# Ledger of designs, part 53: designed miniproteins, single chains, continued (3)

Each design is a single chain, and the fold is of that chain. pLDDT is the mean over its residues in the fold that is shown.

## One batch from the design tools (miniprotein)

Design m9941
Fold by ESMFold2-Fast:
Structure m9941 (fold): chain A 71 residues (1-71)
Amino acid sequence: SAAELEKLKEEIKKLALEILELGEKRSDTDVVQEKVEELVDLLNKISDPKLLDELREELTKLAEEFEKKRK
């Protein structure tokens, strides 16, 4: 459903932000790797190319906002 896809996108964005924060903190590599594997698993659940394109745009914006906050 549309609601399930929206929830999945939000989970992916939240996990991407957690990975960025763990990297900034120089956290344990094993913890970072576990989060990256979770992110890949979530991305593999998306079969619609249009949704993947939209998610790519949202993740790019999230990364830019994180970089701005870091400075």
Scores: mean pLDDT 74

Design m9942
Fold by ESMFold2-Fast:
Structure m9942 (fold): chain A 59 residues (1-59)
Amino acid sequence: MSEEEIEQRARILSSLTGVSFETALQAVKLALAGKSAREIAEETGLSEEQARLALELVY
């Protein structure tokens, strides 16, 4: 996945969840690194539902 595709997915996640672009970008990168929804939620402060959405956007 290209950097531009990662940024685009982060923009979508930010728009859907209301979190900052920086938080959404971190969540998307963690999802790509193979982190679970729980791990993404713990590291970013997102809910597990929002973290699961990040996983759905990359897979």
Scores: mean pLDDT 85

Design m9943
Fold by ESMFold2-Fast:
Structure m9943 (fold): chain A 63 residues (1-63)
Amino acid sequence: NKEEILKLIGEKLRLIGEEFDLELKYKKGEISKEEYEKKMAEIKEKLEEIDKKLKELEEKGLS
């Protein structure tokens, strides 16, 4: 459904925003490199899950 696709895109945009916030905190020295890498890996995994769901919806011929 288009609604599900839009929801997934919205979630992806939020995660991209979280990546930028995390990069800023790391550059400011507010978090350690290890913490930064761990949190970035978590965000990347979530983005990969969203991309997989989007591909599944596309493969079903829904829009």
Scores: mean pLDDT 81

Design m9944
Fold by ESMFold2-Fast:
Structure m9944 (fold): chain A 75 residues (1-75)
Amino acid sequence: SKIEKEKKILELLYEKGEATASELAKELGLSQSTVSELLNELEEKGLIERDKKTGKYKLTENGKKALEEAKKDEE
């Protein structure tokens, strides 16, 4: 599902600290276009931010909270 893919992106960013769309696509086995669409949606929600100099994405404080809430639903 879309929610599961978004959650995996947030988890990878938490583990790595930061990553490019290409790195996330490779790790998730998804196309770069699919990952870029998901990243744009997560950035619009304020859950991630992009460094304009490096092109790398990282979790915001809201993104970390959203990931913690998603983990609570995995009983």
Scores: mean pLDDT 80

Design m9945
Fold by ESMFold2-Fast:
Structure m9945 (fold): chain A 74 residues (1-74)
Amino acid sequence: SVFELDEKEYEENKEKLERAIELASQVDPEGAAILKRAYDAKLPSVAEIALATLYVTSKDPEAQKALKEALDLM
């Protein structure tokens, strides 16, 4: 599945996703919490939807950039 986070992808992208969650939590803590739970539970489709939602709703340029970089890794 194109949305399946395997162990290697999870480890390699973890730091970038954690940074995006950290920045998103400053503007949308509820959305960031949903993303983190989905990612930790290895529900990649739910994590991708949450990440894309945070990306389009975020008005912070720094957070939006980090969220886009994380989305490009999903």
Scores: mean pLDDT 66

Design m9946
Fold by ESMFold2-Fast:
Structure m9946 (fold): chain A 92 residues (1-92)
Amino acid sequence: SLEEELRKLAKEIETKPLSFQEVVDRIRELREKHGVSLEELLEMIRKIAKEDPSFPAAYTLALAALRVEGKLTPERAREIMREFAKLKKQQK
C-alpha cells in the first residue's frame, strides 16, 4: 500500500544517507505507481503523522511531495512545518 511504502521510505531516510533529490525521486515514483494526486499524497502523510507522532521524516516527505509538483515555496514549507509542529504538541 502507499502507506506502507511511505513508512518504508521514512525509515530509509533515517538509516541511509539519502539526498533530498533522491527522496523527491522516490516520492515521484510512489505517486505514479499508486496513481495518487499531490493532494492525496499529502493527506496520507498528514494522516500517518497525526496517528503516529513517532513517524520520522514526515516533514521531509511532505516537502518532497511539494517539490515533485514544483509547488515547494518558502511559504508552503513554513505552512507544513507549523502544521506538523502543532500535531506533535497535541500528541504529548
Scores: mean pLDDT 74

Design m9947
Fold by ESMFold2-Fast:
Structure m9947 (fold): chain A 71 residues (1-71)
Amino acid sequence: DAAVARGQAYAARLAALKERTGDTRIAALALYLMEAGGLPEEEALRIAREIVEEHPDASDAELVALARERV
């Protein structure tokens, strides 16, 4: 099942990004930008950090909405 395989690959990439960034929100947002926006990892991480740092009190839904504007 392609959807299940994609879900497992997503989880593995999220874990790797979390280890590198030390921040689950930045890692998750960067992965969203890579998956939905097709952005390179460096650019996705830079944008994710900028959004999270500018909006430290934002909800997960608000962070995703902000990321969608960059895609």
Scores: mean pLDDT 78

Design m9948
Fold by ESMFold2-Fast:
Structure m9948 (fold): chain A 74 residues (1-74)
Amino acid sequence: SAMEEKREELLRLQQEILELKAQIAKETDPAKKAALEARRQALGQRADELLKEIGKDSAALDETIAGLSEIQQA
């Protein structure tokens, strides 16, 4: 369903954000670090859009949505 597709996309974005955070933590060049941060922010904006659409009508998704949002910001 469209809801399942959006949830899967959100999980993929979460994984990419976590990978970028790991790269940022190991990056010593400030310019490269800033570029990685910019990319992370762009993925975060897409994740926020999907999060709002998924969160409308399901209590069953509340914990998953909150967890993904917190991981995105960490």
Scores: mean pLDDT 76

Design m9949
Fold by ESMFold2-Fast:
Parts: sequence; C-alpha cells; structure tokens
Structure m9949 (fold): chain A 68 residues (1-68)
Amino acid sequence: GIKQKLDEILSELSSDPDISVTRVGDDQLVANTSLSPEKQIGLVLRLIGEYPDLSVSLSGDTIIVTAK
C-alpha cells in the first residue's frame, strides 16, 4: 500500500547523511537535502520512476513525496 511505499522511501533516504527526511501525516514525506542540484534532480527522477503511484516534487532543496 501507499503507507508501506512511503515507509520504504523513508528508510532509504534516512540512510543518506546528506538527507534529512520526516513523515508528515500518513501520506507525505518531506526530505531536506544538502545534495547538489544535479543529484537532487537525479533522485527525484528515480523516485518518480520507481513509485508512479506517488507524486514527487522538488522545491528548492526540499523533495516532497505524497500520495496521489
């Protein structure tokens, strides 16, 4: 389910010392990154490809993953 996919992403991103990720309610993750713009874009594109049931957006240094 969506919650399980978000929990998987949370665990993955939490393993990266350049990413600070938190869960907001049952349907959203907010990840603040210290990654380069190129790496941020690469991560967003990867998440979109792996999780088509989720909405992924980049706003400044923040990646937001939410249920559609």
Scores: mean pLDDT 83

Design m9950
Fold by ESMFold2-Fast:
Structure m9950 (fold): chain A 55 residues (1-55)
Amino acid sequence: DVVEAIKEAAKALAEINASEEEKAALEKRIFSTSDPEEIRKLVEELIAAVKAREA
């Protein structure tokens, strides 16, 4: 469900230390897709990148 994927993405974005630019780019991508799997993948990739920077 795209709506549930967007809701989960919004919650994840509130909890990560990503830059404003990274969050804006992700939001643009999320609103450009209709695939819940793609939305989850985009969020997962950003979270992984942020965690890699923190390690």
Scores: mean pLDDT 74

Design m9951
Fold by ESMFold2-Fast:
Structure m9951 (fold): chain A 80 residues (1-80)
Amino acid sequence: HMERLLEEVDAAILEMELAMVKRLYEKGSITPEEALELVEKIQKRARELLARSTHPGVQARLERIIEEAEKLKKEIEKKL
């Protein structure tokens, strides 16, 4: 119970962090290089959490985070 809740909180934090990076990048508040570094950090953390998660709902959320992070990374790289 508590382990699943903590994993759900970790996933929610990563979702919020990714959304924040996307917004900051789109507004021009951070450079493409800064955005790329932040996205890569989020993606790495999501993969680490996915590797140890046993809860299907959390796994699905983490997989979505990784996928969205990869999409944003590719978009940023096109503008470098």
Scores: mean pLDDT 86

Design m9952
Fold by ESMFold2-Fast:
Structure m9952 (fold): chain A 93 residues (1-93)
Amino acid sequence: KLEEGALALWRGEYDKAIKYFEEAIKEDPNNAEAWAMLGYAYLQKGEVEKAIEYFKKALEIDPNNRFAWDVLGEAYEKLGKKEEAQKYREKAR
């Protein structure tokens, strides 16, 4: 599920990746990695605000998820919010 979704993301198959991650979340709603990857797929599609909501959901489940912090920073960079982006990327360290 997660592996299939990650492979689809790598191939640029964002709609396919979204379906795999939605399936992973349906199976385990507390899977922070699945929420973060779902957000990343939406970020790659240009749906920045939707991506941010999913990254924040991942961080509610696992505040130590470095991937979620890093991609939250990327999302804020796309919104032109450079100071917030830097703050979130620092949390990914």
Scores: mean pLDDT 84

Design m9953
Fold by ESMFold2-Fast:
Structure m9953 (fold): chain A 80 residues (1-80)
Amino acid sequence: SEVEELAREAEEVLKELEALVKENADILSDDEIAQIRKLIEAARKLIELARKTKDPELIEQLKILIEEFKKTIEYLKKKA
């Protein structure tokens, strides 16, 4: 289903972001790391809710978060 495909894409993006945060721990501040981790946790909850409810608004929010995380990944890659 569309929701399951989006959920898989989101989970892959979150795993890449977590790996980059670990790789760049010496460059990032403790506050930046904490903020990114909070966003990852919030995104995981959104994925779970979207899967459970199949709410179109939650699906749209998930698409937006995937795009924002991809931007964060590119930003972190430039710092490395």
Scores: mean pLDDT 81

Design m9954
Fold by ESMFold2-Fast:
Parts: sequence; structure tokens; C-alpha cells
Structure m9954 (fold): chain A 56 residues (1-56)
Amino acid sequence: MQEGSELVRQGQFYLLDRRFDDAIALYEKAIELFTKAGDTDGADAVQRVLDGLKKA
């Protein structure tokens, strides 16, 4: 799903800008879109990044 990939890229830019809360929100949205599209690999990859951000 193209929208999910775009949200991930936007989240990466927010991380560079130290806007962690905004990046987390975009990654959560991307996970929802990937899951609804049946892209479990994409959802799992983004989830690992999100878990790292919440733990750190």
C-alpha cells in the first residue's frame, strides 16, 4: 500500500527533526494501513521500529 510507505518516510523525517511523538503517530498509522492491506511483513517491520522508539 503506497500510503503506508509514504507515512513511514514522513515518520523518518520527523525522527531526524527530533519530533518523536509525531513520528510515532505516523508509524502507528502506517502499521494500521499495512495490516488492513494484508501486508504483514510491512506492518511487522514498522512495528519493530515503533517498539524501539517507545522503549528508548
Scores: mean pLDDT 77

Design m9955
Fold by ESMFold2-Fast:
Structure m9955 (fold): chain A 58 residues (1-58)
Amino acid sequence: SKLAEEIFEAYKKGDYEKISELLSKLSVDKANEIVQYIAQYKETGDEEAFKQGLIDSL
């Protein structure tokens, strides 16, 4: 989805203000899911898993 792509690109650019703005359009539960995927990516560096998680959640 476009939202998944925008979150991924914002994270890669370090644009945390944009990430917060995009997450504000989601429910609290969905925003928390995305934050968990970001945390997993920080630990693993697996961009494909991160992108797929965003697509599956959004």
Scores: mean pLDDT 82

Design m9956
Fold by ESMFold2-Fast:
Structure m9956 (fold): chain A 96 residues (1-96)
Amino acid sequence: SAALRQQRKERMVAMIRRKIEEIKKLNLTIEDVQSLLEAAKAAGMPLTDEEIAKIVEIFKQIVENENIDFSALPEETLQEYLIALDYIMAAILLKG
């Protein structure tokens, strides 16, 4: 239903905002995120160089544009942000 789709989108926006707050606490630079993802790939994380570049670009958009209106973005774009943030978190956890 339309109501369930809207609730799913609202949940995705809330998750993105929470993940950004967690990453923000770590004071990571764009270079730090790139290095973490490259190290994670070398350790066996299934990431291509093109996927790393995309994740780094998403992180750059987040840090340069604090006022992103996530509620206006399509669900597919929100999913790309969630995937990127999840890979960053996974790379941080893998490093210890």
Scores: mean pLDDT 86

Design m9957
Fold by ESMFold2-Fast:
Structure m9957 (fold): chain A 56 residues (1-56)
Amino acid sequence: SALGEAFRLVGEAIAAGLAPEEITAELIRELLESKGVAAAFSDAQLASLARLAGGR
């Protein structure tokens, strides 16, 4: 559920104009923190999400 929420938020940001190459672990943490779910993820997990969301 938290992982699905993270992908949904990143997808919405891309749809709103965020370029995939701008997706960093820090940006994902900020997005998840705004929704109160950032604590569910480690820095390593956020880095993995950034790589996947950035098209890698």
Scores: mean pLDDT 73

Design m9958
Fold by ESMFold2-Fast:
Structure m9958 (fold): chain A 80 residues (1-80)
Amino acid sequence: KPSEEDLEAEVYLALGEIYFAIGKLDEQRGNYEGAIESYKKAIELYRKAAEVGSPEVRAQAERNIKDAEEKIKKLEEKLK
């Protein structure tokens, strides 16, 4: 059965994925500022998952952080 830390890490990872999906929706709708805020929130949650998670969860969270960072970079270029 998962430990408390394992469950917390999975919850943070899942919440991060939800905010990442919200960011994608905002991108599709042309709400680039809203998308950036959602991707930043996803990064915060992925960092929490990496902090308390197993090495496998940490690796997944770090990959997801890189994806969100790349999304933010692209959107910042569009807002110039």
Scores: mean pLDDT 87

Design m9959
Fold by ESMFold2-Fast:
Structure m9959 (fold): chain A 63 residues (1-63)
Amino acid sequence: SLLAQGEALRAQGDEALARKDYETASDYYLQAARYYLQAGDEEQAAIAMGQAALAYKKAVEAK
């Protein structure tokens, strides 16, 4: 399902974040948000978008 794909992508984002691979984490969280939006889960999409923005900020600060 679209929700399951979003959950899997968010989990991949969490794994990347744990490795401090912030750019990869941001990309996974954005993809997760897209699947949540397609599934109609606006709340989970908003959370994933917030996670992507935070990961992106950390990626920029690391350079």
Scores: mean pLDDT 87

Design m9960
Fold by ESMFold2-Fast:
Formats: structure tokens, C-alpha cells, sequence
Structure m9960 (fold): chain A 61 residues (1-61)
């Protein structure tokens, strides 16, 4: 697992209001997807932010 990408993705999720558990799950998913798809760190972080925003909006309901 790319530790640096994982940490950054987790921080993004936490900043957007996700729980520790949701942030860890999101960060793991982003790292796995980036490895499989050959995404750059920048592209992977963009994906993390988009997914975290969608989950945070759903959490408001």
C-alpha cells in the first residue's frame, strides 16, 4: 500500500466530515484503484476528494 497516498486520502476524507472508519475505507479503496489503474498521486487525490464529498453529502441525510 502506498503509505503517503493513503495518509493524504484519509486526511481529505476526515476534513470533509467522514468518520475514521469511512476515511480508512475510502483511503484503502483509492490506493488500490490507483495501483490497478496506474493513476498518478494527483489523479488519485482528486478521486478521493470527489468520493469523500459524495459520502459526506449522503451522511447529511
Amino acid sequence: MMEELYKKAKEIALKLGLSEEEAEKLARGVVTFAQLSGLSEEQALKLAEKEAKELAEEKKK
Scores: mean pLDDT 78

Design m9961
Fold by ESMFold2-Fast:
Structure m9961 (fold): chain A 63 residues (1-63)
Amino acid sequence: MKEEFKKKAEELDKKAREYEAQGDYVNATKWYGEAAIYYRKSGDFDKADEATQKAAEASVKAG
């Protein structure tokens, strides 16, 4: 269960990073936010906080 959440979080984080690299900050914000949720569900709070910060940074660039 936790391992599945971690895998999902890593996939979403990778997707967010790909959108960020393309300058698509709207989608980067969305996928970093979802990655943070799954990192929290996996118990990886440090990575969840990092993903939350990345979502906030992307959101500023999107607006």
Scores: mean pLDDT 84

Design m9962
Fold by ESMFold2-Fast:
Order: C-alpha cells, then sequence, then structure tokens
Structure m9962 (fold): chain A 80 residues (1-80)
C-alpha cells in the first residue's frame, strides 16, 4: 500500500513540474507549489491510514483533488 501511494504522489509531483514549465511559471515558484503539494499529500496519506482507508481508487481521487488545486494555483500565477 505505502509504496503505491508514494508512487502516485511522485507521479503527481512530476506532472506539476511539467505543468509549471508549460505555463511559463518560474522554476522557484513551481518547486514551492510541488513542495506544498508533497506536504499536503503526505498529510492526506497519514489521515487515510488512521481511518483504515485501503481503497486505491478512493486514495487516487483524493490525490487528484489536491493535484487539481495545485494546478489552479499555477494557472493563476501564470495569468499574472
Amino acid sequence: MDKKVEELIEERERDLEDVGKELGVDEETTKKIVEEFRQEAQELKEAMQKQGITDLNEIENKLLDLFDKSVKKMREIAKS
């Protein structure tokens, strides 16, 4: 379980870096957003473990919600 969840988090981190580069967000800002996502994703992982959540589909959906939030933040930065 832990390894698969970590792989999903790492995949989303990579995707965020790519989104930042494509939108022309500076590297420092992109790295900060990726770090914020990483922290929130780890907190989510711990909360799910405490609740006994083992359904990968539910875990993926919650991680995608965090990812979407980070992407929206990058788009707002790119707009300015």
Scores: mean pLDDT 81

Design m9963
Fold by ESMFold2-Fast:
Structure m9963 (fold): chain A 62 residues (1-62)
Amino acid sequence: KEELKEKALKLIEELIKKAEEEGNESGVDNLRISGEKVEKANEEGLKEAVKSAEEAKKEGIG
């Protein structure tokens, strides 16, 4: 569980940097909110967040 949270936060951090480089302030804000939710999410929510972030990163969004 702790490792899933750490991985999700790292992926979100990378996506935030990408959004910042693109000037997408709305995207940065949404990703920060997602990071807060990951910190407070239950096991199921963490699993979904990691999966989505990994998929986005693999497709060149991170």
Scores: mean pLDDT 69

Design m9964
Fold by ESMFold2-Fast:
Formats: C-alpha cells, structure tokens, sequence
Structure m9964 (fold): chain A 110 residues (1-110)
C-alpha cells in the first residue's frame, strides 16, 4: 500500500540520517562528501517513486521538498569542504527532520 511505502520511507530516512551522522564524525571530508551525494541521489529516487502514487497537489509538495533537500545538501557539502563538520551535521539533521516531518504529515493525510 501507499501507507506502507511511506512508513518504509520514514524508517529508511531515520536510518540514513544516523549512518550519515556517523560518517560525518568518523570519515575524511572526501568520504563524507561522497556519502552525502550518494544518500541525496537515493532520497531523490525514493521521492520520485512516491510522487507517482500521489495526488497532483501532493506531487507539487514533493517537488518543493526535493528543491529544499538539494539546497541543504549543497550547503552541507560546502561546510564539509571548509572543515566545518559540526555545521554540516546540523544542516543534514535539519534536512532529514524536514523529510521525516513531511512524510509523517503525508501519512496522516491518507
């Protein structure tokens, strides 16, 4: 069901956020940037898959969330390049919080 796919997405996002936080604390800047880019691509892919199952209004909401995600991940990468790992982690945490919150609202509106 669409509900099950959204629940699976929330669980996956929570797990990815924890994994990425660990990478930001333990990895080189180069490894952190690579992981951020990989996770961003996977999130965009999953959002595009969910988009196909949703109303036109909900699809527009996903496009806004995708844009905000891309901007936040770009900003996080710039902080990693500057060695500001704590700021990068905070931006990533905020982006993942937005995704979980959006998906939770979407789930309640089904």
Amino acid sequence: SVEDKIKEFIDWIVKQGKDLEKVLKTSSPEEAIKKIKEVQKDIIKKLNELKKLLSEEQQKSIDKVKKELEENFKLAIEYVKKGEMKKAALIIESAFGLLVMYATVLLKEL
Scores: mean pLDDT 86

Design m9965
Fold by ESMFold2-Fast:
Structure m9965 (fold): chain A 92 residues (1-92)
Amino acid sequence: VEELLRRLEAALDALEAAVAAGDVEAARRAAEELLRTARELAATGSERAREALLKTAFRLLALSVDAALAGNEETAELLRETALEILRLAEE
């Protein structure tokens, strides 16, 4: 779980950096890595993993709102879709 939690944090940091840089393609790749790691975390069934996934999803939803307010609709949609998939994984 600890290695996956560190990988989740690294993927989230990469996604936030790509979003801040306005690099939509880098953001897509980071989101894909984040989702891959989220699926592995969800498969562990641990409470710590579920909590980390919920926190990650809400952080992405906040970033999506900020992107939408800035007029970055494509980035906002990517972040929203990624957050909703992580929420779904946390519910299972």
Scores: mean pLDDT 85

Design m9966
Fold by ESMFold2-Fast:
Structure m9966 (fold): chain A 81 residues (1-81)
Amino acid sequence: MIDEGFFEGLEKYLKKPEELLEKAKEDPENAEKYVKEALEELEKFKELVERVMPDSELKEKILKKIEELKKRIEKEYEELK
């Protein structure tokens, strides 16, 4: 059974990439490093979700959120170049 603690754990995995994106905006000279790290964290989280979660609407929703955040990071990084 998927409980509230599971959802809180998922939010934690999304928070770190968002923090790295903010650091990239604050330090453009190191933006590439922070963006790369953020994308690596999201890839790891995507692999974890695909591996441990059964096929469900919840899994699809989480994977969609990961893809949306990846696209946002890529777009904002292009603006920093």
Scores: mean pLDDT 77

Design m9967
Fold by ESMFold2-Fast:
Structure m9967 (fold): chain A 77 residues (1-77)
Amino acid sequence: MLEKAKRKALFAFGKAFHDALEAGLTPQEAVDKGREAALKLVDEMLERGEITPEQAEEVKKYIDEVAARVRAELDAA
């Protein structure tokens, strides 16, 4: 289910982003950590057969869009 996979990836992104900020990383570094965690989760879901390769690509695209938007907001500040 694509929506569930996107929600799980977004949660993983947010958790890793928040953990990185609490560890004293910069917001830009925190975005990179969030993206890494979310992409790793997508690969794990694909390996477990929870999503198709096409769904994995859609979720990865969504993760990149989220990361790009967060970076744009940081660059605008």
Scores: mean pLDDT 84

Design m9968
Fold by ESMFold2-Fast:
Structure m9968 (fold): chain A 100 residues (1-100)
Amino acid sequence: SELKKKAIELLTKGGKAYQQGNFDEAIKLYEEAIKLAEEAGDYRTVGYAYLMLGDAYFKKGDYETAIKYYEKAIEWFRKSGDEALERIARQKLEEVKKKL
């Protein structure tokens, strides 16, 4: 769908902002991607966007918010049946919990 394509485009732009250290811009783009992916019913893309939000908040040192988004990523990857991405999200959740 057009919404799914736009969500993926926003994730790509957010990923570039993240790589440049522009975490607040990345967060904004990931949040916009989530809205479009949810509207499109694209559970995998929703999960991936939450995973990227977790990564951005982790880089900002906001570990409690990172945990919440990694838990959301796990939930959505379970709904999509993507076991590999669910495992990645669980590993990231374990790593961030060590910072608290």
Scores: mean pLDDT 90

Design m9970
Fold by ESMFold2-Fast:
Parts: sequence; structure tokens; C-alpha cells
Structure m9970 (fold): chain A 59 residues (1-59)
Amino acid sequence: DKVEELEKELEELISKIPNEEVKEIAEYVKEETLADSKSDEEKIKALENMIKALKEYLK
């Protein structure tokens, strides 16, 4: 399942965030965005966007 694969990748990236405040915000944004998503396509797009943003942040 692509959604489950991306959620796992995002969770792993969130776990690597050294700033506790940013980590809490990232977890909150993940939960809210996924709850608001109407379809698997929207979830995939949202997860990919969050993963990309976190990869840039963690550089």
C-alpha cells in the first residue's frame, strides 16, 4: 500500500527531527492533513509533499 509506505517514511523522518517543537508540529500537521484528505490520491500527494519538506529541513 503506497499510503502505508509513505506514512512509514514520513514517521521515520519525523523521528529524526532534533527540535522537539518542530517534531510536535510535524506530527500535528501529518495527522490533520491525513484526516482532511478525501481520497488515497490526496493522502499520497500530501505525504509526498511533507516528506519532501522534511528532507529539505533535515539537510
Scores: mean pLDDT 79

Design m9971
Fold by ESMFold2-Fast:
Structure m9971 (fold): chain A 73 residues (1-73)
Amino acid sequence: MLDALRASVDPEKARRIAEELRQKAIEYAKKGDISKAVSFAVAASLAYTLAGEPELARQAIEEVDKAIEEAKK
């Protein structure tokens, strides 16, 4: 199912969308809006997965989690 969707999606376009969503997730995390930060992080992870970049999907989640923890301090 996901592989068929990835075949119909432009990976470069999906990666650009993922980068934008990742930056929004970090921005909201720094503002203390945890619910929006998590929502954008999940969306970025899915977009990276569709782009064939599972390592970037993992890094996006880790970076947002770190930003959330830093915002709590």
Scores: mean pLDDT 78

Design m9972
Fold by ESMFold2-Fast:
Structure m9972 (fold): chain A 80 residues (1-80)
Amino acid sequence: LAESLERLIEAIEAGDDRKAAVLATGTELHLIGLILDGEKVEVAEELLRLVKEAARAWEAGDKERAIELLERARELAERA
């Protein structure tokens, strides 16, 4: 998960819109899977919230905000 978030950050920094969209979708689906399986639900829900907020910031053109949110998500994933 932390590695997936790092790859997403790199894709956004590189301006690779298609790669960022694919990686964001994959990360969201992985987190939804964890929630459905009852695995670390509270952490997975917070990570999903951060990833969705980052996606909205990125769609609005705020790459700095998107990266900030994803870095917070990565740190949370590493501690989980």
Scores: mean pLDDT 82

Design m9973
Fold by ESMFold2-Fast:
Structure m9973 (fold): chain A 84 residues (1-84)
Amino acid sequence: MKEKIENEILEALGLIYRNLGDKLAKKGDYKEAGEYYKKAGELFASVPGGEEKAAEAYKKAAEAYKKAGDEEEAEEAREKAEEL
């Protein structure tokens, strides 16, 4: 049961970071949005069955980084989404 509780906490934290990324992106803070989307992707990727949410988060990170002009970070996030 500890593993299940840990996975639920990680997924909840991933949702929080994704929502923070969405809020920052709406404000035009694209670099910070990309960082939070990347953190959300990492958290979702660590949870069994979280691959789809992780891929979506990494794709959002790539888009945010691209809008921020951070092309290297955008490419890395895109590659992480494709690996899932």
Scores: mean pLDDT 83

Design m9974
Fold by ESMFold2-Fast:
Structure m9974 (fold): chain A 84 residues (1-84)
Amino acid sequence: SAEAEALRAAAEGLREAVRTLRADAEALGAPEEVHRALAEAERHVEAALAAVEAGDLEAARRHVEEAAEALNRAAGLLADHQAA
């Protein structure tokens, strides 16, 4: 379905964003809190992709939202680390 394709694309985009931010976090010696938030985002991305494959679009949407929130938290924590 169009919704399943959109949710898969969103989850794949978040996976790429997590990968990019993790590389930046490692290069900058980011604190453990950044890495924990990135790991949380990655878990929700994988759960979203699994939910799309299973046809559970409600679970997929929830996991995409949780992944985005965790990624935004990681980005904020990394920005705070760079400003310190």
Scores: mean pLDDT 90

Design m9975
Fold by ESMFold2-Fast:
Structure m9975 (fold): chain A 55 residues (1-55)
Amino acid sequence: KKLLKDPLTGKLVSSAEELQEEREAFARELAGPEASPEELADAMAEHLRRLVLEE
């Protein structure tokens, strides 16, 4: 397939732009809609760390 599945969000994406958009939306769900871009990035990094630690 030309689509790549992002392991962080579980979404199929076809471009880096789509990947970033989906991750930002997912991070907003984790950190809240008023979170800064840095807080969104931190929330995604923490989520990834938890996924790795949980197998």
Scores: mean pLDDT 71

Design m9976
Fold by ESMFold2-Fast:
Structure m9976 (fold): chain A 61 residues (1-61)
Amino acid sequence: MMEAEILEALARMYLSLAKLAESEEERRELAEKAIELARKLEELGDTEGARELIEAAEEIL
């Protein structure tokens, strides 16, 4: 579904921004946003893609 592709792209964007963040507060907020978007992706049926994104975001928290 096109919606799942958009959510995955947004989650990856926030994950990349979190990795580039210079403050711990900013990094946490961006990583949490990526997890939120990945959870919505999971709700749309892409459980594997969502799991990979959540695991990556949790590693940088």
Scores: mean pLDDT 81

Design m9977
Fold by ESMFold2-Fast:
Structure m9977 (fold): chain A 96 residues (1-96)
Amino acid sequence: GVELAREGAEEAREGGLEAVKGAKTQEGLNKGIAGALGGIGGEFLAEKLGKGAEGGLAAAGGGEAAREGGELGSEEGKEEGEEGRELGRLGAELGA
């Protein structure tokens, strides 16, 4: 659970940052920021606190935001967000 939550959080953070970099709209920027913050929070919860379930949920939420932001300006952000969402969900399920 914890390892998948970390991997998902890393992907969500990277996807969110790519979405921010590619943003051409305020919506894309806001979703990219949400993705990056979700990834950072997920990494903290999983890595520092050993909370795989909570870290995985944060990573899944961040990944979804990164995916949505990426749809607006970054194919890489979309793909990384999708990966972060899936890995985060698996980490949450196995960490529960």
Scores: mean pLDDT 85

